Designed miniproteins, single chains, continued (2). Designs and how they scored, part 34

Each design is a single chain, and the fold is of that chain. pLDDT is the mean over its residues in the fold that is shown.

## One batch from the design tools (miniprotein)

Design m5150
Fold by ESMFold2-Fast:
Structure m5150 (fold): chain A 89 residues (1-89)
Amino acid sequence: MSEPKVTLTAERVGGQMHFRATVEGEDIKDVQAVVQDHATGRVSPAEKRRLPSGAFELEATVPGPATMQVAVTLKSGKRLYLGSITGLD
């Protein structure tokens, strides 16, 4: 089976770091992304929506340097780590 594709972005907008992940592929049951704040070590879930194309979009906004990690669960039950992106000050 083809593995899901992920596109990751991190942008500083004003005083905040904005993360976005777009995940597309066949046989995706669920997608999950978390953002870890580098200053506090706090881990927060990204907000998830499904696009009309069937792709998933995950977004998070945090006040400082952070890393977003993205994973999927396939309908087969297989869990895949797709990648990470770091936004720095």
Scores: mean pLDDT 81

Design m5151
Fold by ESMFold2-Fast:
Structure m5151 (fold): chain A 92 residues (1-92)
Amino acid sequence: SEARRLLEAGRYEEALELARRLLDSPDPRVRAEALRVAVEALIALKRYEEAARLAAKFLDDPSELVRREAAIGLKRVLDAKPELLEFARKEA
């Protein structure tokens, strides 16, 4: 909620810091929302490699909701920076 408001206000670094704290939440809905905000903030800051690594990390989350958000986030990063496909590939 607050992380999204910061993101919409263009306060990307603050949105990212708050979202990172929420990624450890036991509530998968909170983690999914935090992941979306964090990836969007990183893309806005042009920190694409960090966005790709963060999204990839959550592909193994126990919640399908979070895993789906991770896949969407990773695709958004790869659409913006196709050269980062190496981070999404199982094979070289």
Scores: mean pLDDT 84

Design m5152
Fold by ESMFold2-Fast:
Structure m5152 (fold): chain A 107 residues (1-107)
Amino acid sequence: NLKKYYNEIKKVLEEGSDKLKAAKTPKERAEVQIETGEKIIEIFEKYVKDNGATPEQKREIDEAKEELENLKKLYEAGKWDSPEFREEMRKLGEEIGKLIDLIEKEV
């Protein structure tokens, strides 16, 4: 049921957006962004486990996971407000957008 996964992703994005608006520090913003990305990737991994993955979907998930790992490393290094963190967030957002588009085409 593709619609279930799409709705779960939308809920995570909406909750993440609300938490970002409530965040008071760059560190809190980074925590919310990492948490939101993790939850979305977990939903995509569950989708592909339940439904199988195209080679394209698998590549996009692997790329998103790598970008998330880079964000976590930057966060642990205290670089949550760095240009490098912002660029990795941009890349993660782009890959998540591609994954959402791939699912939307099937809904």
Scores: mean pLDDT 83

Design m5153
Fold by ESMFold2-Fast:
Structure m5153 (fold): chain A 87 residues (1-87)
Amino acid sequence: SEVLKKIIEKRKEAIDLLKAGKFDEASQLVREMVDEAKTIEELELVAKAVRAIQLYAQQDPSLTPEQIARVQEVADEVEKRLEEAKA
């Protein structure tokens, strides 16, 4: 799927940006991924990608607790949107 390929590529780019200390750019890319999800199936793929980014962020010693918390908040928001979309 072209959509799955784009989500995987954006997930990798977001993690690479976090590794480079470019938190604001990574945050913008993650927001774009969430906002571009048009179907429940796309939102499920984005939710998995955001959780992978969150798991990476928790293991990165260069990130502040506040930055890690912001990634967690986005992951929780995506899960909530997915639950609401399925209702």
Scores: mean pLDDT 85

Design m5154
Fold by ESMFold2-Fast:
Structure m5154 (fold): chain A 81 residues (1-81)
Amino acid sequence: SHMEEQARRRKALEDLAKEYGLPLEVVEKAFEILQKKGMSFEAGLKAIRLAVEQLRELKAENRPILGKITEVMKLLREALE
């Protein structure tokens, strides 16, 4: 039922927050952003896991470089097509 699905979603978000040591509010906000972009619940879970793992492996000092790489990747993709 609808309530059972809502309970499962809530538990999945809580489990994800606990697994990565994140505040539940942060995980909920991330999901809200992904849902607004039309991502399914399952795709959203996977996207958050991948994003957190990348941020954990990369030091804070590398985040500005990562942002610039994303822009360069778009430019290179457009040049190759």
Scores: mean pLDDT 72

Design m5155
Fold by ESMFold2-Fast:
Structure m5155 (fold): chain A 79 residues (1-79)
Amino acid sequence: SAREEVIKKAEEIVKKFKEKVLNDPSLSPEEIKKLAEEAKEKLKELAFKVEPHLSRDYYEKLIKEVEEVLEEALKKYEE
């Protein structure tokens, strides 16, 4: 269904972001932050511009996942 397709797209955005930042040790903190911003912008489009809209609960969950991965990836640069 169209709702399942939107959820799948949202999950793929987060999955690609996680795979990139966790598997690419050459990324700078600035590049990691940019990738997080791009992922959040894509999720925002699915929540507000694409119908059926990504549910608020799912949107908030996935934004939190991006922010948690961002925080974890940046911790290695604080040591």
Scores: mean pLDDT 82

Design m5156
Fold by ESMFold2-Fast:
Structure m5156 (fold): chain A 80 residues (1-80)
Amino acid sequence: TPEKEALFESAKALLEFAEGLLAEAEADPRVSPEEIEEIREVIKRLQAVLNDKTLTVEQIEAELNAAMTRLARVLVRIEG
C-alpha cells in the first residue's frame, strides 16, 4: 500500500541516519562501547524491518517509533 511504501522509505532514511551516527560515534574515543552497541542494535532492527515485506503498518510504525526513541537517547548522551 502507499502507506507501507512511505513507512519503508522512512525506515530507509532512519537507517541511513543511524549508519552515519554509528560512523561518528566510532570515530569518537569518548563514546562508550555501550552507546555504540545501542546504535548497532537499532541498525539491525531497521534492516530487519526493511527485509520483511509481510509486516503490518502498525508493526512498522512501532519499530520506527522504538528506533527513533533509542537514537534520540543516544544523541542526548553522546552530544552532551
Scores: mean pLDDT 87

Design m5157
Fold by ESMFold2-Fast:
Structure m5157 (fold): chain A 90 residues (1-90)
Amino acid sequence: MEQKKYDEEFREATKNGLEALLELYRERAKEVEEEVEELEKKAKEAEKAGDYKLAVEYGTLATMARFLAIFKGGEKSKKEYEEALEEVEK
């Protein structure tokens, strides 16, 4: 039977997951962007005060806030990817 048919079904399922992820990213990115900016400003103020430890902590928190939003937003799509891969392996 035509391999193309199974490939298209797999790609479509993956694409649907990606579209859901992109919409989630859109909302999550907007939500964390404000907090990231606040954390980056705090890091800059700590740096100006000579508190390098605080500056690094705030800078790291800003980066991690973005990463956590992206990774958490990916949970649903990650599950969809794994399920699609399992179906292909069958």
Scores: mean pLDDT 67

Design m5158
Fold by ESMFold2-Fast:
Structure m5158 (fold): chain A 71 residues (1-71)
Amino acid sequence: TAAEEALEKLMEQGKKWGKEFAEGLKRLFGLDPKVEVSRDGETTVKVTITAGDTVITITIDADGSSKIEIK
């Protein structure tokens, strides 16, 4: 369905975004980041970036909204 296709595209965008963000952290701060991308429900993609003791979680919704949490 169109909704499933939109979510798949959102997953792909989330993976690309997470990789670019992680490369930025690696390049600027010498970190060794780990990137995980998962589907959180039917309309949400979750990107988790782990760099040492810091965890950055980016939540992207199919409606275009995004939320960033740093732990």
Scores: mean pLDDT 73

Design m5159
Fold by ESMFold2-Fast:
Structure m5159 (fold): chain A 98 residues (1-98)
Amino acid sequence: AEELLNKGREYFEKGDFEKAKQYFEEALSIAEKEGNKRLVAEAYLQLGEIYFKEGKYDEAMKYYRQAYRLAKEIGDRELVRKARELMLEIVKKTGKYV
């Protein structure tokens, strides 16, 4: 799953959001099947970033909230911080979710 997240990020950075999304969705599916909550949370963050880039802020927020919840559950402070920061970017952009 981790290698698929890396490939998805490469396509995301190139602006190929369709390919990035496919790799992130595949990584999510594998991570869920394996019970790897850390990789599930990372995949949720990366999927949320794609929706954010597309201006789909409600969808992006759903993914960021799921990642935040999982990150808190597993005690991953770096993922908690990343998810919270990304959620705040949506709040700044929309004036919503306060």
Scores: mean pLDDT 84

Design m5160
Fold by ESMFold2-Fast:
Structure m5160 (fold): chain A 70 residues (1-70)
Amino acid sequence: SIEEALEKAKPEVVEELKERFGLSDEEAEAIVKEAIKRARELAKEKGLTAEQAVAEMRQLAIELALEKQS
């Protein structure tokens, strides 16, 4: 399912944000949770596959991390 795919990808994306942006565990997890929420909404609205939803979640997480550093 889309939810299972997003949850499976969560720890990988959290580590990516920590490595790329120097975020704490708490900050990275908060960003990824928001990205999962937005990716879930997009998947529902646009009929995305699990793979597409994960790709959107990663992209959104990176954008949110950049926004938080501004």
Scores: mean pLDDT 84

Design m5161
Fold by ESMFold2-Fast:
Structure m5161 (fold): chain A 65 residues (1-65)
Amino acid sequence: SEQLKQEQQQQAQETVQILQDIVDREQALASEPEAAKTAAIVQHIRALLQQKPTQSLQIMLKALS
């Protein structure tokens, strides 16, 4: 129970961190051409999927719903 509770708290914090990282990257690229901005964001999302696949997928699904 203790271990499961800690895992859930870590997942929640990591989800917030991933969302913030995506927002920060979008803001940093606001003045870039659409193609360059899209390519940079896609590469960033790919890196997140490799490190935290489940949480990254949940964030993307949440954005689509």
Scores: mean pLDDT 68

Design m5162
Fold by ESMFold2-Fast:
Formats: structure tokens, C-alpha cells, sequence
Structure m5162 (fold): chain A 92 residues (1-92)
């Protein structure tokens, strides 16, 4: 369970960091702002990965519940971030 949280959080952090690089590569102010938001989200995911049991306790859930939330919420966050990048491209 704790290892599942760590794996899900690290995967989410990596994907958010990749999207942050894509947003920054747009060379726009909107892209730069989005990249900063995505990097902050990735840093939070890495913080969860560093202490999975502590993160679950702070959230008031089991590690298994946190792992599921990270997988589902992570996919939703990635989808929203991709839409943000598309919007930033159109604004430029």
C-alpha cells in the first residue's frame, strides 16, 4: 500500500514535470505561468512519495485509498493540464 502510493505519486510528478516543460517551451507568459503551477503540483506529489504513510494520515485515509485517489485524480489533473496547454497555444 505505501509502495503503491509512492509509485503513483512519482508517476504523477514525472508526468506533471513533462507537461511543465511543454508549457514552458511555448515561450508565452501563459505557458510560463502554467509551467510554474505544474512544477508546484509535481513538487507536492514528490513530497507525498517521500512520506506515503504520513501523507495518508494527514489526509485521514488509508495508503490504499490515497493510492487510488492519486491514480484517478492524477489522470483528471493530467487531462486538465493538457487542455491548459492547448488553450495557451491558442492564446499565443
Amino acid sequence: AAEEVRRAALELARRLEELAREAEALGTEEGKRLAEILRQAAAEARRVAADPEGAAAEAGVSPAELAEALRRGGEDAIALARKGIEAAKKAA
Scores: mean pLDDT 84

Design m5163
Fold by ESMFold2-Fast:
Structure m5163 (fold): chain A 123 residues (1-123)
Amino acid sequence: DPAKKIEEGRKRKQLLEEAMKLRQDAAEALRTGSASREEVAERLIRALDLIIEIAKEEKASPEVIEQIERAREALRAGDFETAAEHLRKAAELALKNGTVTNRTLAQLLLGLADVARALAAAA
């Protein structure tokens, strides 16, 4: 159904834009000191929730989803270094499967890893 595919594409675009905004807002809040480390981590977790939804809809490999879920657990535990490592690994795994959406997700995951790394370095 072409109409259903168009609606699914719009939903995916909206989720990607929201996740990108959450990453941008998290990076800016960390840079300006306008939010606590916990509030920055919460924004990263919200972005990862959206990314997991996209990854499942796009039938990403289970290994990609598992790495993102491990990163979320690490963020909740305040282990920002471990979170960054899992996000980098998720991005590397996503890139192996070569779709435009997987490349966009990988770039977003790397951006989230950079923010998590910056949180770890700010300790």
Scores: mean pLDDT 84

Design m5164
Fold by ESMFold2-Fast:
Structure m5164 (fold): chain A 77 residues (1-77)
Amino acid sequence: MEEKLRKAEEKARELEPELEEKKKEADKAYEEKDEEKIKELKIWLGKKQIELGEILDTPEAKEQIKKYKKLLEELEK
């Protein structure tokens, strides 16, 4: 189990610079009311959260994956 946590942490660290950039883009898109850009950024974030949850493979991570999948379905409307 600790091995899976370390792998998830490594993946999260690799994603951190991209997450920071996407957060800045999201803040700007919210200020500009760019709904298309906001949607794109939320889809990206949701997919990365699912990827990290799959690496973690804990009951809590599986619950979060289900939530993000529902979020992605709503955003794809």
Scores: mean pLDDT 77

Design m5165
Fold by ESMFold2-Fast:
Structure m5165 (fold): chain A 87 residues (1-87)
Amino acid sequence: MITREEAEEMLARFEEDSAGLVALIRELVAAGRRDEARELFEQTLAANSGAVAALAAALERDGHTELAARLRAAWERLVAETEALLA
């Protein structure tokens, strides 16, 4: 069972890592390195979309419904912001 403390730590780390990824994608795009930015984004989607869905479901099952909703929202924001940068 995921504890609330563990869930909060996981979410905080995810939000921090997400902000860092968006910043890196923005820098790559600004430098004209769009192909590298796209590759990084595609690798992130392939590696993490299933894991994020599984973690959100586990958090919800363990009664951390607010944290599960925040994780899903944070993932959706990351995807939307990165897609907008690569458009």
Scores: mean pLDDT 84

Design m5166
Fold by ESMFold2-Fast:
Structure m5166 (fold): chain A 85 residues (1-85)
Amino acid sequence: SLAEELRLAAELERRIAENREKVPEEDVEELAEKYKAPKEVVRELLALGLAILGVELDPSKSAEERLAELQKGVSEKIKKLEAEE
């Protein structure tokens, strides 16, 4: 129903907003330059990835290390969905 869709959208939006605060600005700048993408798009994609995985980035690591861990988390989740579902 439309009501269920709106609830899901609102919950996802809230989780994304919470995770925007967890995305380091340096990661956004470095990845935007590396991949020649707009910073706004990079920030939203990182926030979405964190919201989907339910994990936190380690602030003691480099931007590249944090991206590698996020990539690994996404890959493991995809493999789990393929193997178990």
Scores: mean pLDDT 72

Design m5167
Fold by ESMFold2-Fast:
Structure m5167 (fold): chain A 87 residues (1-87)
Amino acid sequence: SLLDEARELLAELRAEVERLLAEHADAPPQVVQAKVQELVARAMERLRELMAGASPEEQAEIERLWTLTDAAVAWLVAQQIAAQRAR
């Protein structure tokens, strides 16, 4: 279903962010933030395409899922930056 595609897309985004953060553990915060923003931008483009074909109910659920994923990604980035600063 379209909702399953959205869930899979957002789960993939989170996994890609976690992998990117692990690969760039020692990279400057601005480099990490720029790379994460590129992943987020690509996911947002794909999500907009899904939403264009979605019912109002599906759009509301996709927006909820995005809000949760966006918060999780922001938290992961913030935790890595905090860990680097605590060195």
Scores: mean pLDDT 86

Design m5168
Fold by ESMFold2-Fast:
Parts: C-alpha cells; sequence; structure tokens
Structure m5168 (fold): chain A 83 residues (1-83)
C-alpha cells in the first residue's frame, strides 16, 4: 500500500486517481489490505480524492463506492467494526 498512499498524497490529481484505483483493486481482492484499512486510508486522503474525482465524472462514478465507504467509516466506524 505505500505506493497507493504516495499517489493519494500526490500534488498531481492524475496520480491521486491512480492511487484510488489501486486501493479499490486491493479492497476488492482483500489480499493486500483489509476493507477497514482501505476505508481508513481513503478517509485520510478524502480531500484529495474528492478533488481528483470531481475533475473527472467517469472516475467519480467508477470510484463512488470507495468515497461512500470512506464516509460511512468516518461516521459509523464502531458499527462497521461489528459487521
Amino acid sequence: MPEAEAKLASDDLAAVVEGVRLVSRDMETGERISMEEAMALLKKHADRVTAALSQDPAVLREQATLLTAAAIVGIGNELDKEL
């Protein structure tokens, strides 16, 4: 995940988009990162992720689930932990 986090923290919005795609892929497979860790990482970089996705409607639709998951974790972390 270091490469995905580095991309999410990038000043280049295109790199941020690639970071979101890497987290999404790892979250779907569950091999390299737990869903809880993926959501925490996206929540940490929510401002950059939102800015990057707002510039590209196609990516916004594609990655909407991750942003929604990050927001839910931010609000109901204890509830998601029990699921």
Scores: mean pLDDT 63

Design m5169
Fold by ESMFold2-Fast:
Structure m5169 (fold): chain A 81 residues (1-81)
Amino acid sequence: SEKEEYFERLLKEKGEGILSEENREMLLKVFREFLAKTDLSKEEIEEIVDRFIESLEGEEVSPVSAALLFIGIILDVELKK
């Protein structure tokens, strides 16, 4: 999927030095589930990634904490359409 590849690229670029490999894999898995159920634009995907990285403030979090934060941001973006 072009949107999945775009997300993975943004997460690699903006998450470098911040996100562990385990966290990147978890976020990609979560993103795939939401992409199947939503019609997120590339602009919304970039907003979600930017808000997520900003919310971390450079701190590494557990995969579960990362997933929950990320889900909250996706739902906020989707439900405000």
Scores: mean pLDDT 79

Design m5170
Fold by ESMFold2-Fast:
Structure m5170 (fold): chain A 63 residues (1-63)
Amino acid sequence: MSEEELREEAKRYAKEYIDTFPSMTAEQAGLATAMKLMEKYGVPAEEAFRLGLEAAKEILKER
């Protein structure tokens, strides 16, 4: 999976978590998204946390 595809998947998961739990901080949604990327795609922890946090911040900004 390309980094672009991983970013799109991260945004999708972050949006799902934030829509389900509107009180989530970017850090909380980012962590949940990172865990999904690690579980589903084997993304290394450091990259998963970076991608998850970036996605969560972007989704919350668009809210």
Scores: mean pLDDT 80

Design m5171
Fold by ESMFold2-Fast:
Structure m5171 (fold): chain A 66 residues (1-66)
Amino acid sequence: MAKTVTVSINTTPEELQKAFPDVSVRAVVAAANQALATGEVGTAEGSGGIATATPLSETEVEVVAR
């Protein structure tokens, strides 16, 4: 099952690694930053899979790792 996590600008890389142990933290951060910068869905590919970030607000995104 895909795991979903809400990420804010205050979320630490360690929390992201704990939430998505099999997916690159760099991919999760890249997808989240893309979504926050554009206000659109961000995607990034890394080791272990693809991270997709959907903007919820100007400071929060919902991340799904597959």
Scores: mean pLDDT 74

Design m5172
Fold by ESMFold2-Fast:
Structure m5172 (fold): chain A 99 residues (1-99)
Amino acid sequence: SELRELIERALEYTREALRALERGDVDSAIEHARRALEYAERALELAIENNEPEVARLISTAIGQIQMAIDALERGDVDVARIHLENAIRSLEEALKTA
């Protein structure tokens, strides 16, 4: 499923962002989070097109969390960014389970 592949890509990049933070690489974390956002937005468009409202809701929640993580990283608030990335991972995992 193309939808599942896009969610899996968003999830992998979100996990890469979290791993980058664990090693103190804020620039890589922002780059990976932005890539996660690109895949999540494409997944959201496809979920809406496929009339999958619960999957769309979960992806939309993840998008909000990734955006908040990027904003926190740009302010240097690494602890807040970590929480938002972890929340995004949970929402994307639920979206993948539901799709």
Scores: mean pLDDT 92

Design m5173
Fold by ESMFold2-Fast:
Structure m5173 (fold): chain A 90 residues (1-90)
Amino acid sequence: RALEALENRDVDGLYELLKEIAETKDPKLHLELLFAAWVTGRPGLVEALSYALYLVLNPDSDLREEILKRVEKIDPALAEATRKVLEDMK
C-alpha cells in the first residue's frame, strides 16, 4: 500500500496515507511509510517524506512553504498530496 503509492507517485494514495497519520498520529504507520520510502531506493525520498510527515504533524509551521518547495524538488506527487492534506485540515 505505502510502497505502491510511493513507487507509482499516486497523489490520492499518498494523500490518504498522510491524512490518516495527521488524524491518528499512528507511530507504526509513520515508521511503515519511512521504511517503504527507504525500500524504493529513490534518492532523497526518505528526506522528502520526513519533511512531509513533519508538516502534517505540525500544520501551523512558519516553514510550511519552504519545506513544501524542498519536497516538490524531490517528489512533486508527494508535495501535492502533502499540500492537499494541509488544506483539508480543521
Scores: mean pLDDT 79

Design m5174
Fold by ESMFold2-Fast:
Structure m5174 (fold): chain A 82 residues (1-82)
Amino acid sequence: HMEEAIKKLEEARDYAAQVSPEAAEKVTEALNYAKNGDYDKAIEKLTEAGRIAAQKLKESPENVYRAIKLIKEAVKLLEDAK
């Protein structure tokens, strides 16, 4: 359901902000696309956020893991909403 995907994206944004402001910005863009029904663009931005988060894995593994998990859950909810 779209509402669940939006909530997961908001949670992902909060965790991404702890690891990288750039990753958080990409999650915020994904949230805006998802709210407008553009799920393909939302997934694209989440993929970019995940790549940025992965770059930080060596520096902050626990917070990066949480951010990646939430991003993966948001992607699944967005794909299920299509």
Scores: mean pLDDT 75

Design m5175
Fold by ESMFold2-Fast:
Structure m5175 (fold): chain A 92 residues (1-92)
Amino acid sequence: KEEEDKKLVEKSVKTLDEAAEGMRKLSEVAPELEEQAKYLEDSKKKVLKSSGKDSLKIQNDALQKASDGGTKALVKEKQKKKEEEQLKKELE
């Protein structure tokens, strides 16, 4: 089933490529997401070195981790800005 394994790798590469492009476009508005875009691009390289079902696992793990990381980055940036603004109001 070498042909099936190659198709799984190609599909996983395409999925990560599309996700990385989407994340890159989002990073134009939210620069904190640049790291997640790079992570998806790096994960594509890992998929290219993998085979069959391993490529799907790498794809799914990469998408999950990028989603979680992106959410945390956005929350952290908003929280930091709010805390800085509140501290300035208390010290003024």
Scores: mean pLDDT 77

Design m5176
Fold by ESMFold2-Fast:
Structure m5176 (fold): chain A 100 residues (1-100)
Amino acid sequence: MEEALKLIDQLLQTTDPAEIDRIVAEFKRIAKSLSSEELEELLHYLFLKYLDITDPRVRAAIDELVEYILRLLSTKKSKLDVEIHEGMWRIVVGVANVVN
């Protein structure tokens, strides 16, 4: 969990495409071992951080991480619970695209 949060913070500070790819791969490796509760906590952290991001490469990487977490959650949670999170993500992306 703490390692995954650190990777998100590193992703927000980088502009190097190779480092973005490395962080995404390492995050996906860690995320596979996390509980549904930990995955939901990471998802909410990504939502909050997305609003502060202007770099389209970092935004694309976060979108990939969110999609990956939602996919993992779909194996552990009900369809309705996953759809609620997908709805929240659509709102976050919409707000970010209006203000940036």
Scores: mean pLDDT 80

Design m5177
Fold by ESMFold2-Fast:
Parts: sequence; C-alpha cells; structure tokens
Structure m5177 (fold): chain A 89 residues (1-89)
Amino acid sequence: MVKIAPSLAALLSEEEKAKLAEIAKKEGLDSLTEGEGLLYLLALKGLAPQPGDSKEEVRERLREATGLEFSDEEVEVILRIAEAGGLPK
C-alpha cells in the first residue's frame, strides 16, 4: 500500500486518499511526501500549478484544496517538484 505523509493524510477525505494512492501506484511510488502529495491533490482537483503562476496563486489554490494557509517555503517546494516533472500524467 502507498504510504501518505501523516500531515497530508490529515487534510484529505477518504476518497481523496484513495485517488492519491492510485496515482502514486501508477507512478511507481511506495510513498508520497507532503510536497508530492499536495501537488498530486492539486492535479486531482484541476488546480495544478501552470507555467507563470505566482507563489501567491499556488498558495490560493492550496487553500481552496485543503482549507489551510501555506508558507512561502512550502509553496516553493511544491513548485520545485512540479518544475522537475513531478506532476502525474
């Protein structure tokens, strides 16, 4: 079974956890870090970062997806993963 970081798991519904686990399994991952999981959650909701998005726009999307506020450092990690091709197809 794919392991989701506990901090991320606390933010997700049962349906979202199941969908993220299936995406991770298709990508060949045994676990999702908080950053990877948040990026996959954004992609699942159609809120994936686009080229040219600001950190503020990505933070707003994360807030819409989770109901939480994220720091600039957390947003930067997510953007870095996305730029490295970490988004699911």
Scores: mean pLDDT 72

Design m5178
Fold by ESMFold2-Fast:
Structure m5178 (fold): chain A 72 residues (1-72)
Amino acid sequence: KKAIEYVKKALEAVRNGDIDAARKFLEEAYKAGLPKEYYETALTALDMVDRGLISRETAIKVLERIIKKLEE
C-alpha cells in the first residue's frame, strides 16, 4: 500500500536526521490513507525529536511499530 511506502520513506529521513523531510513523507502517507491516529502519533514523535525530548532512535521505533501495524 502507498501509505506504508511513505512511512518507510519517513523512517529513512529520520535515520538521515532530516526531520522536515520525514514530516513531508508523513503528510503524503496521510493523503495516501494512513489512519489519522498513526499520523498524529508519528508527527508527535518527530516534534519530540525536534525539541530534544526523545532520541532519533526512539522516533524510529515509533515509525517501525506503525509500519508493523499496517502490514499485519
Scores: mean pLDDT 86

Design m5179
Fold by ESMFold2-Fast:
Structure m5179 (fold): chain A 55 residues (1-55)
Amino acid sequence: GLDAEEAKRAGEGALRMGEMLGNERLIAQGRRALDAGKAGDSAGAEAALTEGGVG
């Protein structure tokens, strides 16, 4: 599992990369993970990064 702060950084990285690549799915995952990380929800952030991208 990711720590909340690591999840926040990972979400921000995914969002930034998605924006640079024009990948709408990665942008959505990054936003969800970043939001969860900001709220201190490390499990929710991890789920957004790993599971949300295929649903």
Scores: mean pLDDT 72

Design m5180
Fold by ESMFold2-Fast:
Structure m5180 (fold): chain A 86 residues (1-86)
Amino acid sequence: SELPPELRLLIQRFIALADQEGRIIEYISAKGKEEGLSQEETTKLILEALKEFNERAKEYEKENPDASPEEFERKLEEITDELLAK
């Protein structure tokens, strides 16, 4: 028995968000270690990036309520790439 479509879409959304948040955490953690940043400084950068990521993701969903899961995933990847390019 397959999950209801609404639950499948919700799960896909959570996985896509978690994947990109994980990418942000891993990248900033590695970069902070490479650059000799303190744990406090690295944590601050991670929290700031996650906040901006989540704000941009919510704005995209609000402006694009009919976006497909694939379009949403692509936009999350774009947001992550822009954040990590700083």
Scores: mean pLDDT 86

Design m5181
Fold by ESMFold2-Fast:
Structure m5181 (fold): chain A 87 residues (1-87)
Amino acid sequence: MTDEEIARTILRLADTDGDGRVTPEQVIAAANLLLGRPLTEEEVKAIREAFRKADKDGDGYLTVEELAEALSLLPDELRQRLKEAIE
């Protein structure tokens, strides 16, 4: 499964507004749902930092393409767990 496929799944679960964009809080909530457990403080921190790096517009939202880039910046362990949870 590609980072883009993971990003689309997260967006579908998190995008309650239907605008094709997500906030860090929505991504964290979707990841909690996908993993079936609360994220650790380190996993939350990693998601927030990846989000900031991928947020090119500085508006606090990521598109699917920017979210895929953010996922590529996550620790390999967390990224792999998200992949397995979607399969």
Scores: mean pLDDT 76

Design m5182
Fold by ESMFold2-Fast:
Structure m5182 (fold): chain A 120 residues (1-120)
Amino acid sequence: SMIDEIIELAEKALETTKKLLELMEANKEVPKEAIEKLKKAIELLEQIIKDLKNLPEDPEEAIETLVENQLKANEIYKLLAEVRKLAGDVMTEEQKKLLEEAIELVREISDKLNDMIESL
């Protein structure tokens, strides 16, 4: 189902962002503000996964949950873009690659959530 595909993407984004956080916390040149933004992105990804695994049976409540989770995906995108701005110059090539992978996964999550909302 499309919901299962979105959950799989969100779980992959969560794994990628957690790996990025681990590597960036080990990098002494990374600003604390960038670390805090990554932690917030992880929290929002975990909320998306939980919400989508427990989607309400009521159609109106289900649509509301999908809309709320698209807003969360957009907030994650903004947080990751701010991490790029704050830390891009001090990040390793591996850290930059993981950040861009996380950004692309979050874009795909947002796009697929929008497709589901429009199909309802």
Scores: mean pLDDT 92

Design m5183
Fold by ESMFold2-Fast:
Structure m5183 (fold): chain A 78 residues (1-78)
Amino acid sequence: MKERAIELGRRGIEDARLGKELIEKGKKLNDPTLYSAGGILLAGGYFDGLLAVRLGKEAGDEEGVRLGEEAIKLAGGK
């Protein structure tokens, strides 16, 4: 459980960061493919963050919770 929460949180952070980068690139280049890909990654990062927080809380994994919350925040969630 602990290792999974940390891994999901890290993946969520990476996907949220890449998603934001692709959205901005898509806007700048007027590229709907990059914009859509960025949106998908951003959503994936948000859901991975939510799951990391849930699993981290259940396992008593403060690091997993912290990383999950960071992923949610980067994806624009609360």
Scores: mean pLDDT 81

